# Designed miniproteins, single chains, continued (4): the designs that were tried, part 54

Each design is a single chain, and the fold is of that chain. pLDDT is the mean over its residues in the fold that is shown.

## One batch from the design tools (miniprotein)

Design m13977
Fold by ESMFold2-Fast:
Structure m13977 (fold): chain A 115 residues (1-115)
Amino acid sequence: DEVLRALAEAAVLAGEALGAAGAAAKKAADLGDTETQAKMLKKAAEAHARLQELLARLGALDEEAARRAAQAALAAFTAAAAESAAMSLEEAVKKAEELWKRMEEAVARAEALLA
């Protein structure tokens, strides 16, 4: 099902964006960069909200698909957070912004299929 696949892909990207943005925010905080910390926390909050919405929509259509997507999103979150923690602040911010844009594109595609 194209709809289920699009929602699951968007959920995984939301997990990645959340992990990367959260790790970048922590790195900015550790360096005293409060402006970058605030920017990354905002992106993390937006990615988290998207993840919750996507998993709720998936669950309404197919509870098993939602469970698999939640597990995949958690794995993606963990991997992205660990990868970003090993980067410089500049690299971590760039990665978070890239993943956040990919998440928005995937969400837009999933929303178009649901309309």
Scores: mean pLDDT 90

Design m13978
Fold by ESMFold2-Fast:
Structure m13978 (fold): chain A 55 residues (1-55)
Amino acid sequence: SEKEKKIEEIKEEEKKKSKEVLEEAKKNNWSPVELFAKMVEVTGEGMDEIARIRR
């Protein structure tokens, strides 16, 4: 379905964003707390978007 297609696109974007966050953290020597906070933010945004599509 169209909704499932959109959900898969969001999952792929989230994977890409997570990799980018990890690379940025390595490059800028982020603390574990900063990395955790950013990962939670990115993951939360994706989950919220998926929930919105499924409703």
Scores: mean pLDDT 79

Design m13979
Fold by ESMFold2-Fast:
Structure m13979 (fold): chain A 68 residues (1-68)
Amino acid sequence: MPSVAEQVEALVARAEEAVAAGDLETARALLKQLDRLIQENPDLPGAVKRAALERATAIQERMDALLA
């Protein structure tokens, strides 16, 4: 079973791939899953949480640019 940190990393990586491919629906769904996973796991190390949120912010900015 992958750890929660590994699941967070996988969701962020897949969301990055989805936005790079222009698949905004998949990217949005993956970011929603990421938010839920972080919310359900408050004991996640702060460094893992911070890195995931920084990458999620970059993905969101790219999605917003594609919709403009």
Scores: mean pLDDT 83

Design m13980
Fold by ESMFold2-Fast:
Structure m13980 (fold): chain A 55 residues (1-55)
Amino acid sequence: MRLGKNVITTPELEEKRKELLSRPVTEDEVLELNRLAEKAVEKVLNLKFEHKPLP
């Protein structure tokens, strides 16, 4: 991982992405990937803005 645009990710997210791309993908799996992406952004930025609007 590098600082900048490419830092918004985690090893788990990348593995999930590759796994899903290697086989037929359902909408549910795509939604899970999106959720993991949000969690990755939150973890990398150390911010809770990706969390629900309300506390």
Scores: mean pLDDT 59

Design m13981
Fold by ESMFold2-Fast:
Structure m13981 (fold): chain A 68 residues (1-68)
Amino acid sequence: SKEEILKRADEAIASGDTEALRQLVKELEKILKENPNDKEVYRALARLYHVLGDTEKAIEYAEKAAKL
């Protein structure tokens, strides 16, 4: 479920598990394909990309979340 994926994202961010972070990005991007207006998923992707060091993607997803 989305809620379980978001919980796993928080756990992966806290632990710094880079492989889990990359896998969670893929899972959340799949959710966005099915529901492109999900503000919480955009926020989660912004946080995950920030932790992964992808500043451009982090800003892009944060701006999309703010506009929703």
Scores: mean pLDDT 85

Design m13982
Fold by ESMFold2-Fast:
Structure m13982 (fold): chain A 63 residues (1-63)
Amino acid sequence: STQQQMEQLRQEIQKLAREAQKLEEEAKKSTDPEEQQKLQKQIEELKKKIYELQLKLQELAEQ
């Protein structure tokens, strides 16, 4: 059902958001500028994926 699909998307968004938070904490603890840059890039990629999933969630809600 659409409701089940929306719940699945919400759970995936939450999972990616938690991953982003963990990477942000790792970046704060890192003393290596190259490591910080790599982590920041990964965080940005995760945020982009979250945004795409949020758009899909909106589309399903507006069906």
Scores: mean pLDDT 86

Design m13983
Fold by ESMFold2-Fast:
Structure m13983 (fold): chain A 101 residues (1-101)
Amino acid sequence: MKITQSPSSVTVPVGGTATINSTASSSTTMQWEFQKPGQLPELIIVNGTTSLTDSRFSGSGSGTNYTLTLSNLQPEDTGTYYAVAMDFPFSYGEGTKVTVV
């Protein structure tokens, strides 16, 4: 399965909002992972909409189209965000680099 993410990178001010879109080539259940520089990725959204982390982060979508919204961004939120299709074999998007300044 092919996962396409947009944008590939975004820079937002502290307190700003970033929106990341993902499209799968086939209907799937999407998760979102966050990777801080030099660290392993961690799950932040499961089943497309369930947040495992801060209420500032929300997921929406179903089928082939999913959106991650990151609100009230802080410098600690800087890193790469990945859409992950849950069908085996697991498929990763290329990632979106988010920089908070």
Scores: mean pLDDT 82

Design m13984
Fold by ESMFold2-Fast:
Structure m13984 (fold): chain A 69 residues (1-69)
Amino acid sequence: SLQEKAEKLREIAEKVEKGEMSEKEAQKELVKLGVLTEEQARALVDSVRLSGTPLSRALRTIATHLENR
């Protein structure tokens, strides 16, 4: 469900924020867990690098959008 995907995104975001997971490891984990495709995960990382946004914040924003539908 969208809510389950949102929860997985928040778990990954928390690990990244706590320093338990690098942004590169988070990208791989998102693909491994089936939350995002490899192409979607690359696009997300590229987008946050361009905007200067922390990946953890971007993941939480996506999670909120998924559960507010």
Scores: mean pLDDT 78

Design m13985
Fold by ESMFold2-Fast:
Structure m13985 (fold): chain A 66 residues (1-66)
Amino acid sequence: DELREKARELLEEAEEILAKPNPTQDELWEARQLLGEAIRLAREAGDEELVERAKELDVRLMQKDA
């Protein structure tokens, strides 16, 4: 499934950015774009587990971007 694979790859990139101790504003913006696209693709693919994983990362991003 191309949508699932792409969503997973985008999540892995966002997760890598969020794993940094002090991500830059540009990196946080990039992670936001990656997560938004990953959630969209995961929902289109009907992969609820991937959607939940993306939501967990989105919460973590909001905490770092506050």
Scores: mean pLDDT 82

Design m13987
Fold by ESMFold2-Fast:
Structure m13987 (fold): chain A 55 residues (1-55)
Amino acid sequence: CDISVTINDDGNITITSTGCTVTLHYAVKEQSKTLEGTTVLSKEEYEEIDSVSVS
């Protein structure tokens, strides 16, 4: 499983996962987002991440 995180010139964050599922856990009230492949997050959304799980 390979996970890469890239900060883009516009301040957005690109997360790419290969061979695994990534779950982002946000600081706000049990909110989570599951990612497969490539996902782009705003800087604001990325800063709200409390923890990350990989499966």
Scores: mean pLDDT 76

Design m13988
Fold by ESMFold2-Fast:
Structure m13988 (fold): chain A 120 residues (1-120)
Amino acid sequence: MITLTESGGGTFKEGSSVRLSGKVTGDFSSVVKYSWWRQAPGEPFKWVASISADGSETQYAPDVAGRFTISLDKEKKTLYLDMKDLRVEDTATYYLQVVAYVGELPVFIFGEGVELTVEP
């Protein structure tokens, strides 16, 4: 069983920088990808960034490209999202997602989320 624990949320001022962390516990052998997703009030659930299980490949949504960096610390089993130049529109609950295989079936596991509020 894989468990996901997000941290690093809170209330921050516009223009600041923050690091969100997601700790992954359990069996990693079936994990193929880690992603960050977010949902702002009144907005759809949106993909933010992904990193391959080996940490070699990253992908970003166009609206965050150049401001956010996803990284994986394999030793600490922790995923990071480094967010620069925070904007009020970055206010959302941020969710860690793991894509893993059980046999030949892909499973999608989400954490409980961490709330981020950006104030003017």
Scores: mean pLDDT 84

Design m13989
Fold by ESMFold2-Fast:
Structure m13989 (fold): chain A 118 residues (1-118)
Amino acid sequence: SKVEELAREAISLLEEIINLAKKIKDMHPEFQEEVDRIIKLAEEAIKAVEEFLKTHDISALRRAIQAVGEIIDEATRLAEKSKDPEVQKLANEIIDLARRAAQLLGRAYKLVEEEKKK
């Protein structure tokens, strides 16, 4: 289904966020706490999307969308805190991927709600 396609694409973007976050941690161990929060939020979002795909529970999509929003906030703070242009670039790439994931999950949410009205 289109909902399943959107959800699986969002998981792929979240996995890419984890990989970019790990690169920041490898370059700058001093940002370990900030990076680990981003990784944890991305892992929680992936689990929530996987729960939605298994159960069709829309509350799992809401939790995933919330976690993705928190990734944007955390990555924005990291970009502002770091004076390294490479860290700022990677943090901005995480923000862009998270915004794309939020759009995909938001579209999936709308499609599920529209189907319930029929």
Scores: mean pLDDT 90

Design m13990
Fold by ESMFold2-Fast:
Structure m13990 (fold): chain A 80 residues (1-80)
Amino acid sequence: MEEELREVREAAEEAARRAEELARKLEAEGMTEAAKKAREAAELARRAAEEEDLERARELLEEADRLAQEGGEIAREALA
């Protein structure tokens, strides 16, 4: 349990870092809506990294992944 929580929290820290970097790049390109989704993903991933409950940490990380995917879809549609 504790080891699984540690792994989820480490994954969440990495996800937050990547989402923050993505949001900055999307904002620089003028993709405001995509950047907003990436920022929301980073916020949820950061919360997951600080969560003490394994199930809640997993739920937050899953939501962060979903928002990051939505941001990517918005960016792709804007380029079409």
Scores: mean pLDDT 80

Design m13991
Fold by ESMFold2-Fast:
Structure m13991 (fold): chain A 73 residues (1-73)
Amino acid sequence: AQARADTLIDNAAKATRQIALEEGASPEEAEKYAQRVRDALRQAANAGKSLDELKVLAVRETNRAIEEIEKKK
């Protein structure tokens, strides 16, 4: 269960970094967004959230990063 959560968290962070770069964020800013997603998902996993709840949270946190990047344009 923990290993599956770790894989989901890593994949979500990598996807967020890639999307941030494609949306025009600097490499440093893209890493900050990726780390924020990773930290939010790790905190939720440590609090006992299910894999389905982590998937929903990953989508929400990725969308939040995209919205923040768009507002900076």
Scores: mean pLDDT 83

Design m13992
Fold by ESMFold2-Fast:
Formats: sequence, C-alpha cells, structure tokens
Structure m13992 (fold): chain A 55 residues (1-55)
Amino acid sequence: SSLVERLREFAKQEPSMSEEELNQAKIELVREIAKETNLSEEETQRLLNYLEKQA
C-alpha cells in the first residue's frame, strides 16, 4: 500500500534528513495516515504529538 511505502521510505531517509525536511516529512506522513484511515482531527493531532516526541 502507498501508506506502507511512505512509512518505509521515511524510515530509510530519516537519519539523513535536516530538521526542516524531517518536520515536512512528518506532516505529510500524518496527512497520508489520516487520509487512508479516516482519522478524526483529535486522532491526527495525537499522532503528530507522538511523532514529535519520538524525534
């Protein structure tokens, strides 16, 4: 699936990304997840917070 491909691509590229690139990639990734899984606004915000905490 496109979402799984994006996740794998992100994981591979993350170690070489700048802070700006990493933030942009996170936002795009969360947007794709929300789109594919019909996440609510609240759920999307929780996921964004989680990813920020992990970075």
Scores: mean pLDDT 69

Design m13993
Fold by ESMFold2-Fast:
Structure m13993 (fold): chain A 55 residues (1-55)
Amino acid sequence: MEEALKAIDNGDVDRAVEIARELVEKGYLDEVKQLIAYAKNKGREELAKRIEELA
């Protein structure tokens, strides 16, 4: 979780997407939703959209 939040803050799309994909594979869908909300709150709409496509 913290690693993904830091990636979103830094605009590291590839790292954030990789972490989100692993969360989806493990079934941590509520955590994925939190990442989407965080990305939108930070104005990272493109990143939020890419994470939404994984879920």
Scores: mean pLDDT 80

Design m13994
Fold by ESMFold2-Fast:
Order: C-alpha cells, then sequence, then structure tokens
Structure m13994 (fold): chain A 71 residues (1-71)
C-alpha cells in the first residue's frame, strides 16, 4: 500500500487533474491508516468529479475513520 500511495502521488505530480489518481491515493492512504491525508485526496478527486457517488462514499468512510482515530 505504501508503494501504491507513492506511485499515485507521482501520477498526481504529472497530472493533478487526473481524478482517478487522487481517488486511488486516497484508498492507499486509508489502508495505511493515514486518514487525514486520505480525506484530502478524496476531496481533490471530488472537485474533479463531483457526480461520482463512489467517491463520496469513500470520502465519507475516510472521514468517519478519521473521527474514530481521534477518540
Amino acid sequence: WQSAAEAYSKAIELDPNFAEAWKQRGKALEKLNRYEEAVKAYEEAIKLKPNDEDLWKDYENARLKLLESKA
């Protein structure tokens, strides 16, 4: 997962408008329990594809995990 997050970070550096790279980075960061960074990655993906229901679900799940991690 760590290597995947890094690979998607490089893809974003090359094309920051690639919504799929932001989404996959969010998923990889979530698997690493880096929920705050995952939420930010999903937010960028949503800005690019606001009508993607799966992105909104991933964002909500990551946000809930972030809140749980602070308890």
Scores: mean pLDDT 75

Design m13995
Fold by ESMFold2-Fast:
Structure m13995 (fold): chain A 63 residues (1-63)
Amino acid sequence: LVGKIVEATVVVPKSGPDDLALRPGDRVLVLEEVDENRVLARNLATGEIGLVPKSALRVIGDA
């Protein structure tokens, strides 16, 4: 997923200070895979960086 642009499929609330809040359709750039379930990503609309569950994301194709 690193270097790919992916899209949020569900609402992701900001649950902690390191989390990234997302809405369905938000596009993020994956910066790092932190563990098997989470990535560090940048929201392309807001510029915010944080942790996102991989299960909330789908690859769009323009990676």
Scores: mean pLDDT 78

Design m13996
Fold by ESMFold2-Fast:
Structure m13996 (fold): chain A 68 residues (1-68)
Amino acid sequence: MKEELEKLREEVLAKLTPEQREAFKNGFDYLLKQGKYEQGALNVALAARRLGDPELFEKALSLLEKIK
C-alpha cells in the first residue's frame, strides 16, 4: 500500500506546476506520516479530478478500495 501510494504521488507531482507540487506534497506527506493512507488515496483522487486525469482517478479509487 505505501509503495502504491508513493507511485501515485509521483504521477500527480509530474503533472503539477512547482507551486501546486508544494501544496500537494505538504498535505499528502502529512497524511502519510500520520498513517492516514485512505485520506492519502483520496488526496490523489482529488488531484486527478483537478488535473482532468480519469485514469489516475481510477487508480486512486482502486487503491482506496484495497485500504477499506
Scores: mean pLDDT 81

Design m13997
Fold by ESMFold2-Fast:
Structure m13997 (fold): chain A 79 residues (1-79)
Amino acid sequence: MEESREKNREELIKAAEELIEEAEKLTEEYLKTGDKKLEVQAVSKAVAAEILAAESGDEELLKRAKEAAREMDERIEKA
C-alpha cells in the first residue's frame, strides 16, 4: 500500500499549490504579452489546481484555488 493518508494528502496539497502559482504566473505573462496560448495554459492550470485541491479534502485550499481562478478571470477580462 501507499504511504499514510496524511502524506498522500500533503502531496496533493503541494501539487495544487504549485498549480495555483503556475496559473498566476501564466496570467501575469498573458497580461504583459497578450499571448492567447498563455491564457489557455493559465486556465488549464487553475482547473487542475481545483481538482487536486478537491481530491486532497482541504476545504481552505479548494476555496483558495477557486478564488485564484475567479481573480484570474477578472484580471483577464479587465485587461
Scores: mean pLDDT 80

Design m13998
Fold by ESMFold2-Fast:
Structure m13998 (fold): chain A 65 residues (1-65)
Amino acid sequence: MERIKKLLEELARLVLEGGDRAKYEAVQEEIEELLSKSELSDEIKEFGEELVEKYKPEAEKKYLE
């Protein structure tokens, strides 16, 4: 649980602070891998999906424009 929250927070920081795109992609991939392999509760999965969806448009704006 805490590990995924930390990764999601780091992803959010990279989006907001304009960090390295490669680092952003690596963190995103690690989150996806943990979500696919973990026995996380549905509540935590929903939280993770909401947070990723919230910051995904901002990341697309920064890295596609």
Scores: mean pLDDT 65

Design m13999
Fold by ESMFold2-Fast:
Structure m13999 (fold): chain A 64 residues (1-64)
Amino acid sequence: READLELAERYRQAVESGSFDPFSPAAQAAAARAYAEAKAQGLSDEQAYGVGLRAAMEEEDREL
């Protein structure tokens, strides 16, 4: 439950900043890779950022 709140807070900070900085280095790396692949597939910056956020959240969940 507390881990869920921490994850939700990191997500909120990431969305507000438009970056992956609030996440761990491993989650940031996963997000960057997912973002780059999404952009290579022709997604917009906003759509690619969403894909990156999902990858970061999945990696953080594995760490918690």
Scores: mean pLDDT 78

Design m14000
Fold by ESMFold2-Fast:
Structure m14000 (fold): chain A 64 residues (1-64)
Amino acid sequence: ADAATARAAAEAARRAAEAALKGEMSPDQIGNAGVRALATAGGEAAAEARAAGKEYSDASIQAA
């Protein structure tokens, strides 16, 4: 389902961000991967917010 897929993707992006914050990646890798992951997380968070019946703007900003 759309909601389940969006939620799984958003969680995966959050896990990647947490790994970067723990210093498991070099600054160069964080910069490159972070930009792409941030864009993906923002889109998936917006989809999750819509599925949950929430306004997309808040979830997208928090994901960014």
Scores: mean pLDDT 58

Design m14001
Fold by ESMFold2-Fast:
Structure m14001 (fold): chain A 74 residues (1-74)
Amino acid sequence: GPRPTAEEVLQEARAELEKLRADYEAGKITPEEFLDRAGTLLDRVIQRAIEEGNEEVLKEALRLAQEVTDWLNA
């Protein structure tokens, strides 16, 4: 089947994360909902990066996790 690469999962997660951030900043979702959904997206990226040994994607996923924390403290 068409199983996406770590880079493809990362690109999808970035797009969804920006949408989630916009919804959160607009007050459409709670901080708890934002954390849950963002965490699910980033976990998928991290798991795929580990499976493929893609250190660059793993580093980027961890950077995005830090950005999510920063956005919640803004």
Scores: mean pLDDT 84

Design m14002
Fold by ESMFold2-Fast:
Structure m14002 (fold): chain A 76 residues (1-76)
Amino acid sequence: TEVAVEMALIALAVARVVAEKEGDEEKAKAYAETLDAVAEAADAGDVEAAVAALEKLAEKFPEDKVVKEALRVVKE
């Protein structure tokens, strides 16, 4: 739902700030790029595009619990 996509955006925004504070520039950049893609998909009402962006991020960081949880919430 739209609310689930908004919650995923909040989770990714928090994860980006944490990655920046930890000095993980690659992870922070990946989160920022995914945030932009999910926000664009949300603005278009395209939940499938939001899921695809999150799945691509999860493939890059398969151990990332935040990405896994965001995917779960958006897919429900």
Scores: mean pLDDT 77

Design m14003
Fold by ESMFold2-Fast:
Structure m14003 (fold): chain A 59 residues (1-59)
Amino acid sequence: SSSLQAQADALIAEGERLIAEGRALLAQGGDAVPRGIGLVLRGIGLIYQGELLKKKAAE
């Protein structure tokens, strides 16, 4: 359905933003590293969920 496609696109876009933010924190180093790792992992999870919804919407 079109609503699932919109939800999938939103999840993927949010995941990409979190990965970018996490990578910036990892580049800072030090005390920012644990938060950077957490954001990258969360972003990957959102992209994965978005890809699953996108596949379901295309079926």
Scores: mean pLDDT 87

Design m14004
Fold by ESMFold2-Fast:
Structure m14004 (fold): chain A 104 residues (1-104)
Amino acid sequence: ELAELGRRAAAALRASDKEEAFEVAKQLLELAERNPELPAEVVNAAAGLLLFASSDFDAATQTATTKTENEAKAAELAWEAIHSDLPVEEKIKLVKEALEYYEK
């Protein structure tokens, strides 16, 4: 299950498939919530995929933008989850909140 999600994540990133990245992030978060023994790296991976899904990179101007205020908030929360030294349960809360903003 985790290995399959990892393969899907890698494929989505290579293809710049933001919709698939979002779906994999959601499934990784659900897996982390159901299995407390999973390492923080699983939650960090979900946050990274959600950060990728919530941003739009313009290669011509070399800038990353967000299409909506909700996507901007999702990206902010995902970034905080990745870069904070928080317990796994608090990281899960941040990623879950980010996911809710992305879905709006």
Scores: mean pLDDT 71

Design m14005
Fold by ESMFold2-Fast:
Structure m14005 (fold): chain A 75 residues (1-75)
Amino acid sequence: MDELINEAIKKLEEIIKELPKSDDKEKLLEEAKKIVEELKRLLERTAPEDSPERKKLLEELEKLMEELEKTYEST
Protein backbone atom coordinates (compact mmCIF):
# COMPACT_ATOMS: atom_id res chain seq x y z
CA MET A 1 0.00 0.00 0.00
CA ASP A 2 2.78 2.46 0.90
CA GLU A 3 4.33 1.81 -2.53
CA LEU A 4 1.07 2.84 -4.24
CA ILE A 5 1.01 6.07 -2.21
CA ASN A 6 4.67 6.82 -3.03
CA GLU A 7 4.09 6.04 -6.73
CA ALA A 8 1.10 8.41 -6.82
CA ILE A 9 3.13 11.17 -5.14
CA LYS A 10 5.89 10.73 -7.76
CA LYS A 11 3.26 10.91 -10.51
CA LEU A 12 1.93 14.17 -9.03
CA GLU A 13 5.47 15.61 -8.96
CA GLU A 14 5.91 14.63 -12.63
CA ILE A 15 2.58 16.28 -13.55
CA ILE A 16 3.65 19.51 -11.78
CA LYS A 17 6.98 19.45 -13.68
CA GLU A 18 5.24 18.86 -17.05
CA LEU A 19 2.40 21.33 -16.44
CA PRO A 20 4.22 24.52 -17.63
CA LYS A 21 5.34 22.72 -20.85
CA SER A 22 1.95 21.14 -21.65
CA ASP A 23 -0.52 22.44 -24.25
CA ASP A 24 -3.34 20.73 -22.29
CA LYS A 25 -2.74 22.11 -18.80
CA GLU A 26 -6.38 21.73 -17.74
CA LYS A 27 -6.36 17.98 -18.47
CA LEU A 28 -3.15 17.53 -16.47
CA LEU A 29 -4.67 19.50 -13.56
CA GLU A 30 -7.81 17.31 -13.64
CA GLU A 31 -5.68 14.11 -13.60
CA ALA A 32 -3.64 15.42 -10.66
CA LYS A 33 -6.79 16.34 -8.70
CA LYS A 34 -8.22 12.84 -9.26
CA ILE A 35 -4.99 11.26 -7.95
CA VAL A 36 -5.07 13.48 -4.84
CA GLU A 37 -8.76 12.69 -4.19
CA GLU A 38 -8.13 8.93 -4.50
CA LEU A 39 -5.09 9.14 -2.20
CA LYS A 40 -7.06 11.08 0.44
CA ARG A 41 -9.83 8.45 0.35
CA LEU A 42 -7.27 5.63 0.57
CA LEU A 43 -5.53 7.25 3.57
CA GLU A 44 -8.88 7.88 5.28
CA ARG A 45 -9.82 4.18 4.97
CA THR A 46 -6.39 2.67 5.69
CA ALA A 47 -4.79 4.74 8.45
CA PRO A 48 -6.32 6.19 11.64
CA GLU A 49 -6.58 9.99 11.81
CA ASP A 50 -3.99 10.15 14.62
CA SER A 51 -1.35 8.28 12.59
CA PRO A 52 1.81 10.43 12.24
CA GLU A 53 2.52 8.75 8.88
CA ARG A 54 -0.96 9.65 7.58
CA LYS A 55 -0.68 13.24 8.85
CA LYS A 56 2.73 13.66 7.16
CA LEU A 57 1.40 12.23 3.86
CA LEU A 58 -1.69 14.48 3.97
CA GLU A 59 0.52 17.54 4.58
CA GLU A 60 2.76 16.47 1.67
CA LEU A 61 -0.31 16.07 -0.59
CA GLU A 62 -1.65 19.50 0.43
CA LYS A 63 1.73 21.07 -0.36
CA LEU A 64 1.81 19.35 -3.77
CA MET A 65 -1.74 20.56 -4.49
CA GLU A 66 -0.79 24.15 -3.61
CA GLU A 67 2.28 23.90 -5.88
CA LEU A 68 0.12 22.44 -8.67
CA GLU A 69 -2.47 25.25 -8.43
CA LYS A 70 0.21 27.97 -8.28
CA THR A 71 1.99 26.47 -11.31
CA TYR A 72 -1.31 26.29 -13.21
CA GLU A 73 -2.18 29.92 -12.35
CA SER A 74 1.31 31.19 -13.30
CA THR A 75 1.15 29.58 -16.77
Scores: mean pLDDT 75

Design m14006
Fold by ESMFold2-Fast:
Structure m14006 (fold): chain A 80 residues (1-80)
Amino acid sequence: MALAEAVIAVLREARAASTNPAFREFLDLLIEGIEAVLAGDEEKAKELQEKIAELARANEDDEAFRAELAALDERILALA
């Protein structure tokens, strides 16, 4: 629970700081995905995982999106 709560907190902070609508949507999906996993909803978690992957692929050429993703990855890694 503690790690999942910390990850969700980081995602919410990143969303509040982001001015990129696509990245904000990506974070909303990530939060929902983590909540689905915690609830044991495997079907919803799988659906959200695919949507997250598709949104990331659609924005892979967006430099601002990539920069925010890299910063997020660093923050999440620091929690482990």
Scores: mean pLDDT 81

Design m14007
Fold by ESMFold2-Fast:
Order: structure tokens, then C-alpha cells, then sequence
Structure m14007 (fold): chain A 71 residues (1-71)
């Protein structure tokens, strides 16, 4: 499952947003615990698109999920 998050990050670097979203969907279907990592990649996408408010909300949600997992 985690390998699809890595593929999504590569797609994001290349500006391939459709492929990025498909990889994130596959990652989450295989491993729902990857939700924090999915939110991080989505946050980077929205920041690249100029939607800072959505990007910050997604990053905050990712951090909260990681804190809950680490506790």
C-alpha cells in the first residue's frame, strides 16, 4: 500500500495530478492507515495550485493523525 504513496509523490513532482490521485486512491484502499500520508500529498497539490487554506487544513489533519498513531 505504501508504495502507491511514493508513486503519488513522484507524480506530484511531475505535475501529473490525475495519476497522483489514482495512486492515492489505491494506497488508501489497500491500507486505510495511510490516510495521514494521503493528506500530506493532497496538501502539497493544493499548495501548488494556490489554495493555501485547503493545503494548511490537510497538513493539520495529517499531523493530528500522525500524533494519534504515535501516542
Amino acid sequence: GKEYVEKAKEALKEGKYEEMLKYLEKALKLDPSLLAEVYEVLGEMYESMGDKEVAEALRKNAEELKKKKAA
Scores: mean pLDDT 80

Design m14008
Fold by ESMFold2-Fast:
Structure m14008 (fold): chain A 82 residues (1-82)
Amino acid sequence: MVEEGERLKREGLEAFRQGNFEEAARLFEEAGRKYLEAGDYGSAGNAYRAAASAYRRAGNDEKAEKLEKLADELLAQAVALS
């Protein structure tokens, strides 16, 4: 599942670079889910943070705020579990 997360993250980064922020946000959010399924809280948190940035660029501030909070929680859990 980490492999799928990495692929989705790369696709999201490419979409973000092209200015397709809605697509980038969806791809980063999907990557976050794949990392969570694999138990990788750190990578999941980073992916959700990227998704939040993309949603904010797309004008969806409410979704961005939700994912920012989730990312912070996941990154805190990654530190606590290490």
Scores: mean pLDDT 84

Design m14011
Fold by ESMFold2-Fast:
Structure m14011 (fold): chain A 60 residues (1-60)
Amino acid sequence: SREEILELILEESRETMEFMLAFVTERSSTDPAEKEAARAEAERHLARADELAARLRELL
């Protein structure tokens, strides 16, 4: 449905933005612990964005 498609687009966009934020944090941080945490966050958000993109492709 249109509503389902819009929800997936919004969730994918959110995950992509969170990935970008974590990616920037990792690259700009000088604290090893913060870099490690940001890397894990980036990987998690990227994986979720990929899952949502796959679902969206199946509906289009």
Scores: mean pLDDT 87

Design m14012
Fold by ESMFold2-Fast:
Structure m14012 (fold): chain A 98 residues (1-98)
Amino acid sequence: MSDEELFEEALEVIREGARRLAELHRAGASDAELRALLLATLRRVHEIAEQLSEEKRSIVLALAEEFAGLVARLLAGELSVEEFLAGVEEAIRRARAA
């Protein structure tokens, strides 16, 4: 898999993770279930990041940190699901522009 393909795969993993977190949150899933999905998503992103060039790895790891922060704010009730999903898409857009 190319560096470009791995980079896009990492972005897709975060987008899919956000979508699943939003669905579970709307369904009334526990904080423990939401945190387990966050941890699984972050583990997969880190596995992909290890295979990336240094520059793209730095971008993906920064995005993963921002994603974790958005999840923490969603769980704290500081963000609506719509604001959370918008925040994730904006973070992905910035990662692509970097």
Scores: mean pLDDT 89

